Designed miniproteins, single chains, continued (3). Designs and how they scored, part 113

Each design is a single chain, and the fold is of that chain. pLDDT is the mean over its residues in the fold that is shown.

## One batch from the design tools (miniprotein)

Design m11916
Fold by ESMFold2-Fast:
Structure m11916 (fold): chain A 96 residues (1-96)
Amino acid sequence: RTFNVKYSEEERRELAAKALELIEEGKYKISELARELLEAIREGDEERIREVVAQILGIDASEISDELLQIFKDYVAHEAEEMIKEVEEKEKKEKE
């Protein structure tokens, strides 16, 4: 089985929004494409998500299947969750 973590649309949007707040606060650094992907997920813009994923993969947006798009959304939500945890752990260490 491929990637077994699943998120609801609401969970994906909340994780993307929180990750973007951390980026805006300068607490985390990512590429411009990764930021655009997080913004598209937060907005629920399916066409923009598809176009950004196509740019990341270096293929045409029409070659992205709906199944691959859903997997990528869940993957990005998981990466956002890990980013949030990393910032929280770093802040906990800085308190000591």
Scores: mean pLDDT 76

Design m11917
Fold by ESMFold2-Fast:
Structure m11917 (fold): chain A 94 residues (1-94)
Amino acid sequence: MEKEKEIEERIEEIIEEVQRAYETDPEFRAWVERWLSLSEEEREELYRELAEREGVSLETVRLSTEAVVEATTDPEKARELLEKMVELAKKRLE
């Protein structure tokens, strides 16, 4: 129960920080707008490059990037994406 509450609190903190950055940081807003202007093919290429560079899975990069973008416009979707990332991380530890 407590472990689940800690994860939920962390997800809410991330969403709030992203929303604050979107409101107060023009560079972050420009990045979000640029990402949204990219084609599906261009987004997939960036996801592959980032996954290879950081040594993480393509799905992890896609979920984290989409969660950050959705946090600015749809916090409910961002929450769902972050919860999915947590589930994937748990399955990899088993």
Scores: mean pLDDT 76

Design m11918
Fold by ESMFold2-Fast:
Structure m11918 (fold): chain A 75 residues (1-75)
Amino acid sequence: DEEVEHVEEIIETILKKIEENLDKGLQDPRAQEIAEALKKGRKEAKILILELLLKDDISEKTKEALKKLLEELKK
């Protein structure tokens, strides 16, 4: 699904930026939380990114795609 693919691409972009800044990343509390989750595993980091994106002012369509991905990753 186009929307789900777009969300995955955003997640991968965020994850890559966090990975590149693991030696730093103290400036943004959200980046710090994602970096901490990444130490537990990529799955945990993706879950956190999805939860953070859900707090943004986004469309119902995007929210539904985020929730579906989150549920898939958790179970």
Scores: mean pLDDT 74

Design m11919
Fold by ESMFold2-Fast:
Structure m11919 (fold): chain A 81 residues (1-81)
Amino acid sequence: SILDVLRQLAADPEVQALSKEYREKEEEAIKAGDKEKYLELNEEYAAKLREIMLAKGVPQEQVDLVVAFLLNVAKKEIERL
């Protein structure tokens, strides 16, 4: 299931390091009021996460669903800022 994929990703040290890096960059963009940069950073994060998932053998259809979910969350967050 997609939830099992998300749980495995959350436990992965490579994904944890990537998430930390992008969270810090996103926080700086938010402090600057740069909504465009925030969206760009989320797109970059999603692209890198896609590469990690594909390298781990996650089916492309599941990768596409995870990426779409993350980008939709980011888009809703930017509407609240």
Scores: mean pLDDT 83

Design m11920
Fold by ESMFold2-Fast:
Structure m11920 (fold): chain A 80 residues (1-80)
Amino acid sequence: SEAQKLIDEARRLLKEAERMYKDPTTPLDEVDEMAQKAIDLARQAEALALAAGDRQSVREAIMVEAGATLIRMGVYVRRR
């Protein structure tokens, strides 16, 4: 489904953001940008899954959004 493709891409971006976040040499702005892209795709997937009544894809999209949000919170604490 279109929602599943967006979830798969959002998960890929989340894994990259997690890798970048754990690397102290990576610029925090790049980590934040990657995590935000994952959130944006996950939100698009959530909206499509909700419209389709696909509860499993809604759950998966929410999990990606939550993970990426935690990374952005970590970036916020490190920057400010």
Scores: mean pLDDT 88

Design m11921
Fold by ESMFold2-Fast:
Structure m11921 (fold): chain A 114 residues (1-114)
Amino acid sequence: MEIPKVDSKKAKESIKNIHKYDNLTEEELLKLVREDINNVAAAIRLLLHSKDPRVRFEAAEHLLRVYAGTDDKEIKETLKKALVEAPLTPGQRISLANFALVLGDLELADALLK
């Protein structure tokens, strides 16, 4: 449905610099995610480390849209791993799998349900 235009260079630079986000607050990370789709590492940090399930889900939806909007295999594999390993509820996983299906990715949908 909503597939953003992803700048693979900016997204890769974000991922490579993920440890630079270690000292940012949750509010600062959310601001980065909402300001630029290519702030992928900020979304990964929120997904894996936020204790708020709503924030984790917002980050997961962001990363799923980035996954759909990029043709870069390294970015896709990094995001798929983060989404599969994330501490999401079964209901959240079903919701994300349905979003993956809407975005046309049957493989990601299957991986999210395991």
Scores: mean pLDDT 81

Design m11922
Fold by ESMFold2-Fast:
Structure m11922 (fold): chain A 68 residues (1-68)
Amino acid sequence: GAGEALAKALRAAFDSGSTLEVTTADGRVYRGSGIGAIGAVLAAMGDALETGGTVTATAGGETYTGTL
């Protein structure tokens, strides 16, 4: 699900020191690194809960996708 995808992406961002980027089903994009990556996840999750659908997260050259 979306929570698993976001958790894996957050781990990948911390492990690689890269920026986490989350795209929601409505095309909104949230970015952050370090503590900002946590903020990006929370903002994207809030929007995904309102709009429904799939989130796509990228970090460290990997892509993670999940549905709420």
Scores: mean pLDDT 81

Design m11923
Fold by ESMFold2-Fast:
Structure m11923 (fold): chain A 81 residues (1-81)
Amino acid sequence: SLDEMLERLRAALSQSVEEMEQTVIEVLEQARELYGEEVARELLGRMLDEVRRAVAQGLSDEEALRAAIEAGIAALEELKA
């Protein structure tokens, strides 16, 4: 469910880089299964845009991944509203 995806992403913010990466993959797969490929692609696109911004600003891979997850949370909250 959408609430389960939100809970997973929020929990991932306090986890290791490897666990954050795995959670992102699982949430994208779940979004594709429940809402279709277009929604999953939009979610991925928004997350990747934040990774590009973070990298351009000189942030670490870990910080870039957290920024991407926060963008994913915001996108899913907008989908819920």
Scores: mean pLDDT 85

Design m11924
Fold by ESMFold2-Fast:
Structure m11924 (fold): chain A 66 residues (1-66)
Amino acid sequence: MEEEKRLRELATRYVAVRLYQKGYSVEEIAKLLNLSKEDVEKWIKEYGGDVEKAEQELNRAIEELK
């Protein structure tokens, strides 16, 4: 479903940003999450490395499912 896919994407973005904050490289994150380096760089840039912002978006999506 669209909501399930969005939730998975937001969870993946949250994990990517969190790993970056913990010192993982873009290449390492891409390999761990089976993503392209370009996608990982895009998400990190979009969130500015703000793990809390990514977490808030994920939590909001979870709330919207109910």
Scores: mean pLDDT 77

Design m11925
Fold by ESMFold2-Fast:
Structure m11925 (fold): chain A 68 residues (1-68)
Amino acid sequence: SVLSPEQLAALEAEIRAAGEAAGITIDSLEVTGLPGQVAVRVTHAPAASAERHEAFKLALVRLVSRAM
């Protein structure tokens, strides 16, 4: 089923926290609930290292997986 607005807000907050923990400055974040999936669009400062980007990407996968 589609995630509730409350679940989407919680996921957005967790994604922002994961970005902060990875040292990534998020410029924009959009989280959209779809039947059986979640679409996440994020833009961040280009100065993020490959290691920080990978850490953030893994955190995103884990957070979305737990929300589903």
Scores: mean pLDDT 77

Design m11926
Fold by ESMFold2-Fast:
Structure m11926 (fold): chain A 64 residues (1-64)
Amino acid sequence: SSAANVAADRQFILTLLESKNDTALAARVQAMSDQQIRDIMETLLKKRVFSVQAIRDAVDAIEG
């Protein structure tokens, strides 16, 4: 389902951030809505980049 896909995408982002020891950004992502997670994933897919910096930039744009 769409909700299951969002949960998997959130977990993928969290696992990446935790592997890079960015616990503060991981806490921000954990607090985000399902729609905000979809917006992050769409941004990352369009840019074809998956990095801590790309995730941070997407989170900052969506929250700010």
Scores: mean pLDDT 85

Design m11927
Fold by ESMFold2-Fast:
Structure m11927 (fold): chain A 118 residues (1-118)
Amino acid sequence: MRVLVIGIGDSPAVKEIVDRVVERLRAAGHEAVGKTVSGDPEKALEEIEKAIEELRPDVVAILTDKLNPGAVELARRIAEELRKRYPDVKVIVVPVDFYTGEGLDEAVERILAAAEEA
C-alpha cells in the first residue's frame, strides 16, 4: 500500500515526527512518503491535493498537534474536504505531540490498520 503522511506546519519538530512515522511504515513493508504543508488552510489543502495527484496514495494520514484543538479541528476539516474530492482514498487524522513524540505509536498503528483495509 502507498501511504502519504502529512504534517501540518513548517517547523523542524513537525518534519521530524513525519519522518519517524514514514520510517516505521516503511519498516512494516509499506511505500510511505512524508510531506510538511503550510499551516494556512487554503494552502495546506492545495499542497495536499497536488501530492495526492502526483503520488496516487491509498491512504493519506494527516498528523496534527494534539495539544492544539484549533489545529485538530483544521486537520479534520481538511480531511472532510479530501474525502469528498477523493472518495477512493482513505483519509485519517492522527493527533500527535510533535515535541515529545507522544501518540506516535498509536498514530503508526492507526495508519497501518487503514493501509491494510485500503
Scores: mean pLDDT 84

Design m11928
Fold by ESMFold2-Fast:
Structure m11928 (fold): chain A 76 residues (1-76)
Amino acid sequence: GSKTVQTTVQEATTLYDAVKALLEQGQLSLPVDVTVSSSSLSSPKSFVLNDEATLKKFKGVVLPVGSVVTVTESKQ
């Protein structure tokens, strides 16, 4: 089965930092499925991270406090 880890953003952070922390906490490897939800978003956003290069592009994506980030390992 796939492993899932989740966090609620306590301080304004990047999507890169949030996902990286969850990968380390859950001992997960790429590829992973990422879902981001918050009260400031009209709907949850979901996407697949296939590689480290794509993850590094998210250093420019700022998450507001209260955002919930869920990471699920795509490999069984």
Scores: mean pLDDT 77

Design m11929
Fold by ESMFold2-Fast:
Structure m11929 (fold): chain A 103 residues (1-103)
Amino acid sequence: SEAFLKALEEIKKKALEIAKLAEEKGDKETLLRAIGIVLQAIGAEIDYLLGRPKEQVIAELEAIKKQAEEIKKRAIKLGDKKLVDAADKLIKAAEEAIAAVKE
């Protein structure tokens, strides 16, 4: 699905935006989590292109969403409004990718 591949690209873009914000602040934990999400999105794309079961791809996207929720939780504790907003966009991108793969 072209819609699914576009949704994965959006996840990668939003995760890289979080990585940039984290690097600017010296937040190594958030930077590593964001890079981890990019790698997970690449893994989900490969599994999708190889025709792996939809349930496996959905589980990988749910793991990405959970990681984005952890970034948001940390951002709230730090009072980092820009990072909260970026994490919310990443969570929505993951939800859109999950919806697209179910079609």
Scores: mean pLDDT 89

Design m11930
Fold by ESMFold2-Fast:
Structure m11930 (fold): chain A 92 residues (1-92)
Amino acid sequence: DLGEQLKEKADEILERVTRLAEILKEAAEEAGNEEAARLAEELKRLAEEAVRAAKEGDIEKALELFREADRLLERLREAMSEETKELAREKL
């Protein structure tokens, strides 16, 4: 039960983070914000690695990767120009 619930929640988190990263990347590209676009791609990659680790039962690695993704999201937010943020709001 717990293993299946963790797997389902990991998949839900991946879906949400992937969608957010794709929206942020598109907005950043439209705004010409190359740094934000790169960070959005890194966020998606870290989320995919974290979910893979969780599904393999490496919970410690998954938690470390999720913490890295959270820090990267903060860096991405700081790198986003006002134009990037406005474009992202329109797509969310």
Scores: mean pLDDT 78

Design m11931
Fold by ESMFold2-Fast:
Structure m11931 (fold): chain A 85 residues (1-85)
Amino acid sequence: SMDDQRHQQAHQVSQQMMNMSITSVQVIGDYQNGNITRQQAIDVINQQYNNVMQQIQNLGQVDQDFADDMQRDANDRYQQIIDTI
């Protein structure tokens, strides 16, 4: 059903957002310890953000309003992460 598909797509968005958060903590730590450059940390975080946006695009195929809400949350989290570097 559309509700089942919406639930599944929303779950995938949430999983990618969690992956972005976990990966961001790891690469910010690596940067702060001098193991990678600031640009390398940003590049990894940007890749994770792109993965989140791809899942949000998939959600938008079944629920555009929900996708718009998730996009705002994802953008806010991304900005908070980037501001930490």
Scores: mean pLDDT 89

Design m11932
Fold by ESMFold2-Fast:
Structure m11932 (fold): chain A 69 residues (1-69)
Amino acid sequence: MKEQQEVHELNERLTHLLQQDPDDPQVRRETAEVLVRIDELNKKTGGSGLVLDGLPEDVVEEVKKIKES
Protein backbone atom coordinates (compact mmCIF):
# COMPACT_ATOMS: atom_id res chain seq x y z
CA MET A 1 0.00 0.00 0.00
CA LYS A 2 2.80 2.48 0.79
CA GLU A 3 4.32 1.75 -2.64
CA GLN A 4 1.01 2.68 -4.32
CA GLN A 5 0.88 5.95 -2.37
CA GLU A 6 4.48 6.79 -3.31
CA VAL A 7 3.84 6.02 -7.00
CA HIS A 8 0.75 8.26 -6.87
CA GLU A 9 2.76 11.14 -5.36
CA LEU A 10 5.55 10.61 -7.91
CA ASN A 11 3.07 10.68 -10.80
CA GLU A 12 1.59 13.97 -9.51
CA ARG A 13 5.13 15.37 -9.21
CA LEU A 14 5.91 14.16 -12.75
CA THR A 15 2.80 15.86 -14.16
CA HIS A 16 3.82 19.18 -12.56
CA LEU A 17 7.42 18.82 -13.79
CA LEU A 18 6.26 18.15 -17.36
CA GLN A 19 4.45 21.53 -17.25
CA GLN A 20 7.69 23.33 -16.30
CA ASP A 21 10.39 24.66 -18.66
CA PRO A 22 11.86 21.55 -20.35
CA ASP A 23 15.14 23.42 -21.00
CA ASP A 24 15.72 23.94 -17.26
CA PRO A 25 18.48 21.50 -16.18
CA GLN A 26 16.96 21.22 -12.68
CA VAL A 27 13.53 20.32 -14.09
CA ARG A 28 15.09 17.66 -16.35
CA ARG A 29 17.10 16.21 -13.44
CA GLU A 30 14.08 16.13 -11.10
CA THR A 31 11.93 14.52 -13.82
CA ALA A 32 14.58 11.84 -14.40
CA GLU A 33 14.93 11.20 -10.64
CA VAL A 34 11.15 10.77 -10.31
CA LEU A 35 11.11 8.32 -13.23
CA VAL A 36 14.02 6.30 -11.78
CA ARG A 37 12.20 6.09 -8.43
CA ILE A 38 9.02 4.86 -10.15
CA ASP A 39 11.11 2.20 -11.92
CA GLU A 40 12.63 1.06 -8.60
CA LEU A 41 9.18 0.79 -7.00
CA ASN A 42 7.84 -1.19 -9.97
CA LYS A 43 10.79 -3.61 -9.71
CA LYS A 44 10.22 -3.97 -5.96
CA THR A 45 6.56 -4.95 -6.50
CA GLY A 46 7.54 -7.43 -9.26
CA GLY A 47 6.06 -5.34 -12.03
CA SER A 48 7.35 -4.43 -15.48
CA GLY A 49 10.21 -1.97 -15.88
CA LEU A 50 10.02 1.70 -16.71
CA VAL A 51 8.51 2.56 -20.11
CA LEU A 52 10.41 5.45 -21.70
CA ASP A 53 8.20 5.69 -24.81
CA GLY A 54 6.64 9.11 -25.35
CA LEU A 55 9.05 10.92 -23.00
CA PRO A 56 11.20 13.84 -24.23
CA GLU A 57 14.64 12.70 -25.43
CA ASP A 58 16.48 14.93 -22.93
CA VAL A 59 14.56 13.34 -20.04
CA VAL A 60 15.37 9.84 -21.36
CA GLU A 61 19.06 10.83 -21.48
CA GLU A 62 18.98 12.02 -17.84
CA VAL A 63 17.27 8.77 -16.76
CA LYS A 64 20.03 6.75 -18.46
CA LYS A 65 22.74 8.84 -16.75
CA ILE A 66 21.21 8.22 -13.30
CA LYS A 67 20.82 4.47 -13.95
CA GLU A 68 24.45 4.25 -15.16
CA SER A 69 25.71 5.97 -12.01
Scores: mean pLDDT 71

Design m11933
Fold by ESMFold2-Fast:
Order: C-alpha cells, then structure tokens, then sequence
Structure m11933 (fold): chain A 85 residues (1-85)
C-alpha cells in the first residue's frame, strides 16, 4: 500500500526518469523569461493542488505547462495519481 514516505521515494525516482529532458527544458527556460515565469507559476499551482488533494487541478496544471514534453506530462500525472491514491 502507498504511504507518504513511499510516495516521496516514488517522486524522487520519477524525477530521475525525467532527467534526460531536464537539460532541454532548462535551456528553453533560460532562453525565454516569460516561459520561465509561467513554468514557475504552474509548478506552484500544481504543488498547491497536490497539497489540497485536487488531482484534477494538478493534472490540468501539468497539461498547461508548455515546456514539458508529453512523456514528462504523462509521467508527472501518473506520479500525482499515485501521490493522491
């Protein structure tokens, strides 16, 4: 059964799985300050939705992040589902 400590460990593992995309995302964000500001706002909203237990809002914020490739979006949505299960 999923527990908070196990979900934290899962989150870290999922961050490692998206590591190959991180360099491309960072380069894109550094090239566009507005994209960086939007990504930061979406990340804060995503985390707030997770803390509130609102899975639909969390998934919507992931889908709204223009910087994330589809594979990373699916991975983060799966992690959010596991976190709120």
Amino acid sequence: SATPPELVALGKAKMEEIAPYQDEMIEALESDPELLAEAEARERAFLAALEAGDLEAAKAEIDAMKILPEAAKEMLKAAAEAYLA
Scores: mean pLDDT 70

Design m11934
Fold by ESMFold2-Fast:
Structure m11934 (fold): chain A 73 residues (1-73)
Amino acid sequence: MKEEVMKEVEEVFKIFRLATTAAALAEEPREVAVERLVREFGLSREDAERLVEAARAAGGDFIESLRAAFEVA
């Protein structure tokens, strides 16, 4: 089986984890959420701030958070 398929699956799961984490962190103070995303996913501060803002604007809507995660990844 092609290893590219496994890498694509891992990338998809990484984006899903990023989106779910951002949605869950939307209830936390902004600075705490941004710091967690920078530390856990290696995002730039600007990208982490954009993702947290998108998740908060979506009111924890996973689909909107998922779209924001794809923009960042």
Scores: mean pLDDT 70

Design m11935
Fold by ESMFold2-Fast:
Structure m11935 (fold): chain A 88 residues (1-88)
Amino acid sequence: GLVEEAIEKAREAIEYAKEGNLEKALEAIEEAVELLVKAGVISELEGEVMIGMARISLGVGKVVGDEEFAAEQLIKIAEELIELAEKA
């Protein structure tokens, strides 16, 4: 179902972030958020906030050159998405 697919996308985001593929990690987070919104687990506003935080984290990592910080933030967001999905 949508929740299981969202968990899978969030897990993919964690793997991409650990590999340093931050763009793919962000893409997977955005896909997981869209699935959780469609499933009614989170609101559209909550989803927009989480995507915004992920985009800001990636942007800061690129501008400041702190890709490790960006990866850690994307992992935290993906882990939160998994927790929200599992509690639904």
Scores: mean pLDDT 88

Design m11936
Fold by ESMFold2-Fast:
Structure m11936 (fold): chain A 100 residues (1-100)
Amino acid sequence: DVYKQFIEAAGLGIKMAKALIDYAKKNSEDEEIKKLVEELEKLREELEEQRKELEKLVAEKAPGDEIEKQAEKVEEIMFKIREVMQKIMELLEKILKEKE
């Protein structure tokens, strides 16, 4: 049940991204962080769409090749979300240190 675990992990990624977006909006007025938050919001929406498509393909028992291609799309978006989240966290840490 690798795909079900993967779909669940993608769902957690969506929730984590939303939490970081909300935190960044509350705690920073930095323009670069605002830009990265906007990018993260777009990636989160894209991940929601691709995750739902993957859930549908798995539920319908689509051909393995089709499920694999959709899983690769979800993985690519998850990787991009992870990169943007890391950049936001690094900028937030830097700003907090500069205010001390």
Scores: mean pLDDT 85

Design m11937
Fold by ESMFold2-Fast:
Structure m11937 (fold): chain A 85 residues (1-85)
Amino acid sequence: GLDKILKELEELLTEKAKNLSEEEKEKMEALVEEAKPKMDEAYENMPREEALKYRIEVLVELLKEAFPDPRVIKLLEERKELVLK
């Protein structure tokens, strides 16, 4: 389900964060702070399924920006497609 995909993306973010330099970590934290109010607003104003899909999309874009590794981007895009279908 969507909750499982969201959890897997959050776990991936946590795992990738362990290997970041101080500069990369600061960039990631800034991206998270920018994304947080958008995710919170979706959860408050949308039906649960739509809010979860939106949070997954926001988290995927955040991960793509924080970790511009082609392998990571491909994995994230494949997971996003599974959520939208």
Scores: mean pLDDT 71

Design m11938
Fold by ESMFold2-Fast:
Structure m11938 (fold): chain A 82 residues (1-82)
Amino acid sequence: EEERLEERGWRVAEELARNLKPGETVGRHVGSIERDGETVHFVGVAYRDKKDPSKRTVSVYRVTLSADGEVLSLRVDSKVLE
C-alpha cells in the first residue's frame, strides 16, 4: 500500500506541476496508512522555480504522526522536471 500511495503522490505532483505560476508551490494529500498507533500521510507537492520558470520540482512527502498527532518523522523525495 505504501508503494501505491508513493506512486500516487508522484502522479499527483506531476499533474499539479503542469499549471503552476513561477514561484508557486501546491500540495495535495493523496492518502494515509495506519500502523501500530501511527499514521503515515502521503502528500504530492509541486514547485515552479521563480528565477528559472522552465524548472519544476515534484516531491512526495511522507509524514509519520503518533496517535497523539506528534510528528515522528518527515521524509521527502524530490526530482526536477525539465
Scores: mean pLDDT 84

Design m11939
Fold by ESMFold2-Fast:
Structure m11939 (fold): chain A 60 residues (1-60)
Amino acid sequence: MEELDKAFEELENLLRELAEKYGISKEQYDQMLQDLRERIKTLEEAKFAIESLKDALEKG
């Protein structure tokens, strides 16, 4: 979904700026990016589940 893709891009940019400012190691940075991607995927799955529930409730 476009909104989640944009949110990820914005968070990735913020993480990059923080890593440069506070001297976060490349290995730690890469791990944080991977964790962020997994969190975004979980949010996409949660959104789909909620949409499915809404559809079921509206149909009665």
Scores: mean pLDDT 72

Design m11940
Fold by ESMFold2-Fast:
Structure m11940 (fold): chain A 86 residues (1-86)
Amino acid sequence: MYEELIRLVKKLAEGAIKAIEEGNDFERDVYAALLAMLRGLAKSAGLLTPEEIELLDRFIDAVRAGNVEEAKKYAEELIKLLEERK
């Protein structure tokens, strides 16, 4: 389960960042919605720490804002924490 969560977060984060870089606002918003859904499910299942939830929320906000630099920063920090805890 946790390994599947890390894989999904990485895949969705990569897709979201690419959508921002390509200027695809529709795909960007779709990825933000999918990440918000994943966040809700993972939090409900107790799979994320408060720090990981905070970084995921900041990443989602950066994606919605189209801020590629902030999105890359928060994605890197989140993925690092998730992989270190595995």
Scores: mean pLDDT 85

Design m11941
Fold by ESMFold2-Fast:
Structure m11941 (fold): chain A 72 residues (1-72)
Amino acid sequence: MPEIPGLGLVAEVSEDSLTLRAIDTKTGEILAEETVPLVDGEVDPAAFREAVERLLAQAKEWADKNGIPYSL
């Protein structure tokens, strides 16, 4: 679904954490980064939800500052 034009989302999984990043696809700049710890090899659903909410809030602020139209 269309979210925010020019925004890329990347997820990287390690043994002990999941890192989520929002990037500007035109410049490759990292706009936001959130890390979620793994609990007993699993993603904590509450921490994941909070990280996603923070990442989206930062992405919306970036879009607003740059005059990029978006819909939720």
Scores: mean pLDDT 73

Design m11942
Fold by ESMFold2-Fast:
Structure m11942 (fold): chain A 91 residues (1-91)
Amino acid sequence: MIQRSEAEIQEQVEKLLKKLEEAKEAGEIPSEEELEKRKKLAELLGQAQLAAQNQDWDRLLALVEQMLELLDQSHLAEEARAALAAYRASL
């Protein structure tokens, strides 16, 4: 089993961010409004990666929730919060 460590947390967070990046890539963005959403998503993704590196899980959760809302995937926000909270609590 993988031991609980900063590296393990980083890996799990990277997996979540990768899923969000894939959703962004697959998204239909034909309009200028959708292009602005994509630009904002890129900014939030950068901030989320920094929060993950600093192990600021509360900030990371807020940023992930914001990104999911921009992608109209807000239904995943509860799952993301639960997963990150459970992982943090397991340490």
Scores: mean pLDDT 64

Design m11943
Fold by ESMFold2-Fast:
Structure m11943 (fold): chain A 80 residues (1-80)
Amino acid sequence: MLEREIRERSAQALLDLADYRETVEKEPESAKILREAAEKIRKGENPVEVLEEAAERMEELGDSTTATALRTLARTARRL
């Protein structure tokens, strides 16, 4: 995959997850972290660094499942 494509896919996945967290699960702190990460990626920041930072913030909230998913996305982006 091209770096631009993985960046857009990562940002969209984060926005979709943030919307679900905010509207369905009523978890505004998780949604905020995911939206901030998506915005940074869309602005051209390195998706690996942004996703790893977001994963650490999710771990701090106790959401290890989402943190693991974000680290998997970061690993995919790193391989480009």
Scores: mean pLDDT 76

Design m11944
Fold by ESMFold2-Fast:
Structure m11944 (fold): chain A 81 residues (1-81)
Amino acid sequence: SEAEKKLEEWIKRIGKERLERMIRIAVATARDRGEDVDISKLSDKQKVDLINKLRQDIADMLTSAVDKAIEKEKEELEKKK
């Protein structure tokens, strides 16, 4: 299937462990949005769709989270001097 080939390509590029963690994060994110997703029953197509959606959101979410973490670390470092 097309989804199976995409998962194989991702494993070759980022490794199996990173892909597994991404799937878990994608499922957790979908559940946080109120979607009932069963990780044990996910098809390859559903995994690809969830990861693609997460990848689009991760860029913005990660940038925002990193900026906030840097700001917090700078403030705590300044206050503990």
Scores: mean pLDDT 76

Design m11945
Fold by ESMFold2-Fast:
Formats: structure tokens, C-alpha cells, sequence
Structure m11945 (fold): chain A 94 residues (1-94)
């Protein structure tokens, strides 16, 4: 398949980030559980969808900024964004 655009990659990362937010809020998943889930999804984006390290970093940055703007008073947003950023850097380092 052709590589994903920045808009497509951002949409997928946004969907994952919203899923992590829901899992933290509704299920009370730990940072470790969210990190492993995020790492698995982001590995799939890089390996199967052809997302480059540079594209992944930009998509994560944009999705995180959007979530922070949508929920400015929610401390959980900072927690799940931190998990996502750590998972992205770990996947890029592999």
C-alpha cells in the first residue's frame, strides 16, 4: 500500500490516544498496560502501514495537542499523552 499521509497518520494516532484516554478513565488501566498497548499499535503503524519515524513523531505531537485543547482541565490527558510519547520513542528506537 502507499505510505500514510500526515493527516491519515494523525487520525489513527488520535483514535489510539482517545482509546488510551477511555481505558484509563473507564477501566483504570495502569501506565504499563497502556504503554504496552500503545507500543503494539504504533509498531503496527510503522511496520504494516509504512509510517516513518518523522511522520510518527509529528502525528503524535498533533494528536496530543488536539487532546490537550479538547480537555484542558483533565489531568488524565497529561498521563495518557506521556504514555503515548514514551511508546512512540521506544518503537522508533527499535
Amino acid sequence: MPPLSLEEATALVRALLRLLYQERREEGLSDEQLFEGAKNWLTTLMEKEGVSPELLREAVRRAAAELRAEYPDDAVVAQVVGVMERAAEEVIAE
Scores: mean pLDDT 81

Design m11946
Fold by ESMFold2-Fast:
Structure m11946 (fold): chain A 97 residues (1-97)
Amino acid sequence: MEALAAVQAALEAALAAANERILARLLPLVERYRAGEISAEELAAALREEAARVGPLLGEHLGLLARALADPERREEVVAEYRALAEAYNARLEELA
């Protein structure tokens, strides 16, 4: 449940600062996961692939999210780290705007 909330919060944060290409690729995957059409493992694999394509700054967010979704034992730790990172990036982007 928290992993889904983290996906939504992180996607909103990333999209606030990201270009149209990121939105076009990530949003359909998140929507399919929310609808129960794909597994958490499939979403995590797809997000890892997108992290490799996205620039290093945003790639860290997607990498942590993918790890949180793929590893249930570390999910709480990685989700907390991801929230902190997303919050820090949002603050930085507001400063640069």
Scores: mean pLDDT 59

Design m11947
Fold by ESMFold2-Fast:
Structure m11947 (fold): chain A 65 residues (1-65)
Amino acid sequence: TRGAEALAAAFREKPPKNEEEAGELAEKALSGLSEDEAEAGVAAFMQAVNEKGSVLGGAEAVAKL
């Protein structure tokens, strides 16, 4: 989805150092998208976080897409 691609690009350009930075980068990356695309991006990120057991692990996994 466009949301997941935007998050992947943002996390590759600036790997987050903490959970707050990850959240800020995600919000900025999704701000230019439609509500549906942003929601899909958030869902993909949260699934990665749940699978890896950490926010930073999820961000790293998304960056590798």
Scores: mean pLDDT 81

Design m11948
Fold by ESMFold2-Fast:
Formats: structure tokens, sequence, C-alpha cells
Structure m11948 (fold): chain A 88 residues (1-88)
């Protein structure tokens, strides 16, 4: 979406200034893969719980790790965008 494209552009510029070069397309592909893998991991956790192969406490701990990873990514994108806006 337009918001995500702006955040990716800001992140790319920030990384380039600190000596890390990545294209916006490479960052988009990385985020797409990350989100797809998180969704697949959640689906696998739900299937394991339904099959009785994973207890509720273990599943809840794993879901918290996945949620924390998504929140960390969201925070990083927001911070990159805010830094970009401050420079303009």
Amino acid sequence: AAREEAELAALRELLAEHGFEASEEELREMLRRFRAEVAEARARLDALVAAGELDAEEAEAARRVLAAAEESLARALRLAHELHLQRL
C-alpha cells in the first residue's frame, strides 16, 4: 500500500546513509516473505493444537514470540518513516 511504500523508501534511505545498501524492491520482498512465514507459522501452531500435538501453554508462548516479532517490525518501519519526515 502507499503507506508501506513510503515507509520502505524511508528505511532504504536511512540504511544507505549508514552504509547499508538495499533497494526498495529487496526490502518489499523481505517484508513479504517475513509476513508470509509468520502467517504459515501461526497456521501450523493452530493445526498442532487441533491435533493435540502441542499443549496450549507452548502454543501461547510461540504466538507471543510471533506477535513480538511483528510488533518489532512495525515499530522499526514507523521509526524509519518518522526519521525521514524529520529530515525533510
Scores: mean pLDDT 74

Design m11949
Fold by ESMFold2-Fast:
Structure m11949 (fold): chain A 110 residues (1-110)
Amino acid sequence: GKAADEKLLKLAEQARDAALAGDAEGLRKQAEEMKKLVETEEISGLTLAEAAQLLAEGALHSTDPEARRIALEAAEYLLKEAEKKGKGDLEVEIKLGIARLLIGLARLLG
């Protein structure tokens, strides 16, 4: 629902900031909370795709190897969950494409 979508985006933004700061421990806790939220609540495909993009940005720009790895794993998890829900909506497909591109770049540059 809307409250769960908003909570996931807030967690994803905090996780991105943790990745950029090299805070692997904080990022791990945020990733675990995001996974629990996705497993227990109904989250829209659009919100999952946006969260995946935020974590992919964190992975791409983090200089800490552990934070980069955790952010990348979280981005890939969120992308996979988004792909299950968001197929056929143009806005969702565009955001999935952006997330896939950023994940690919993060893997190539790490």
Scores: mean pLDDT 86

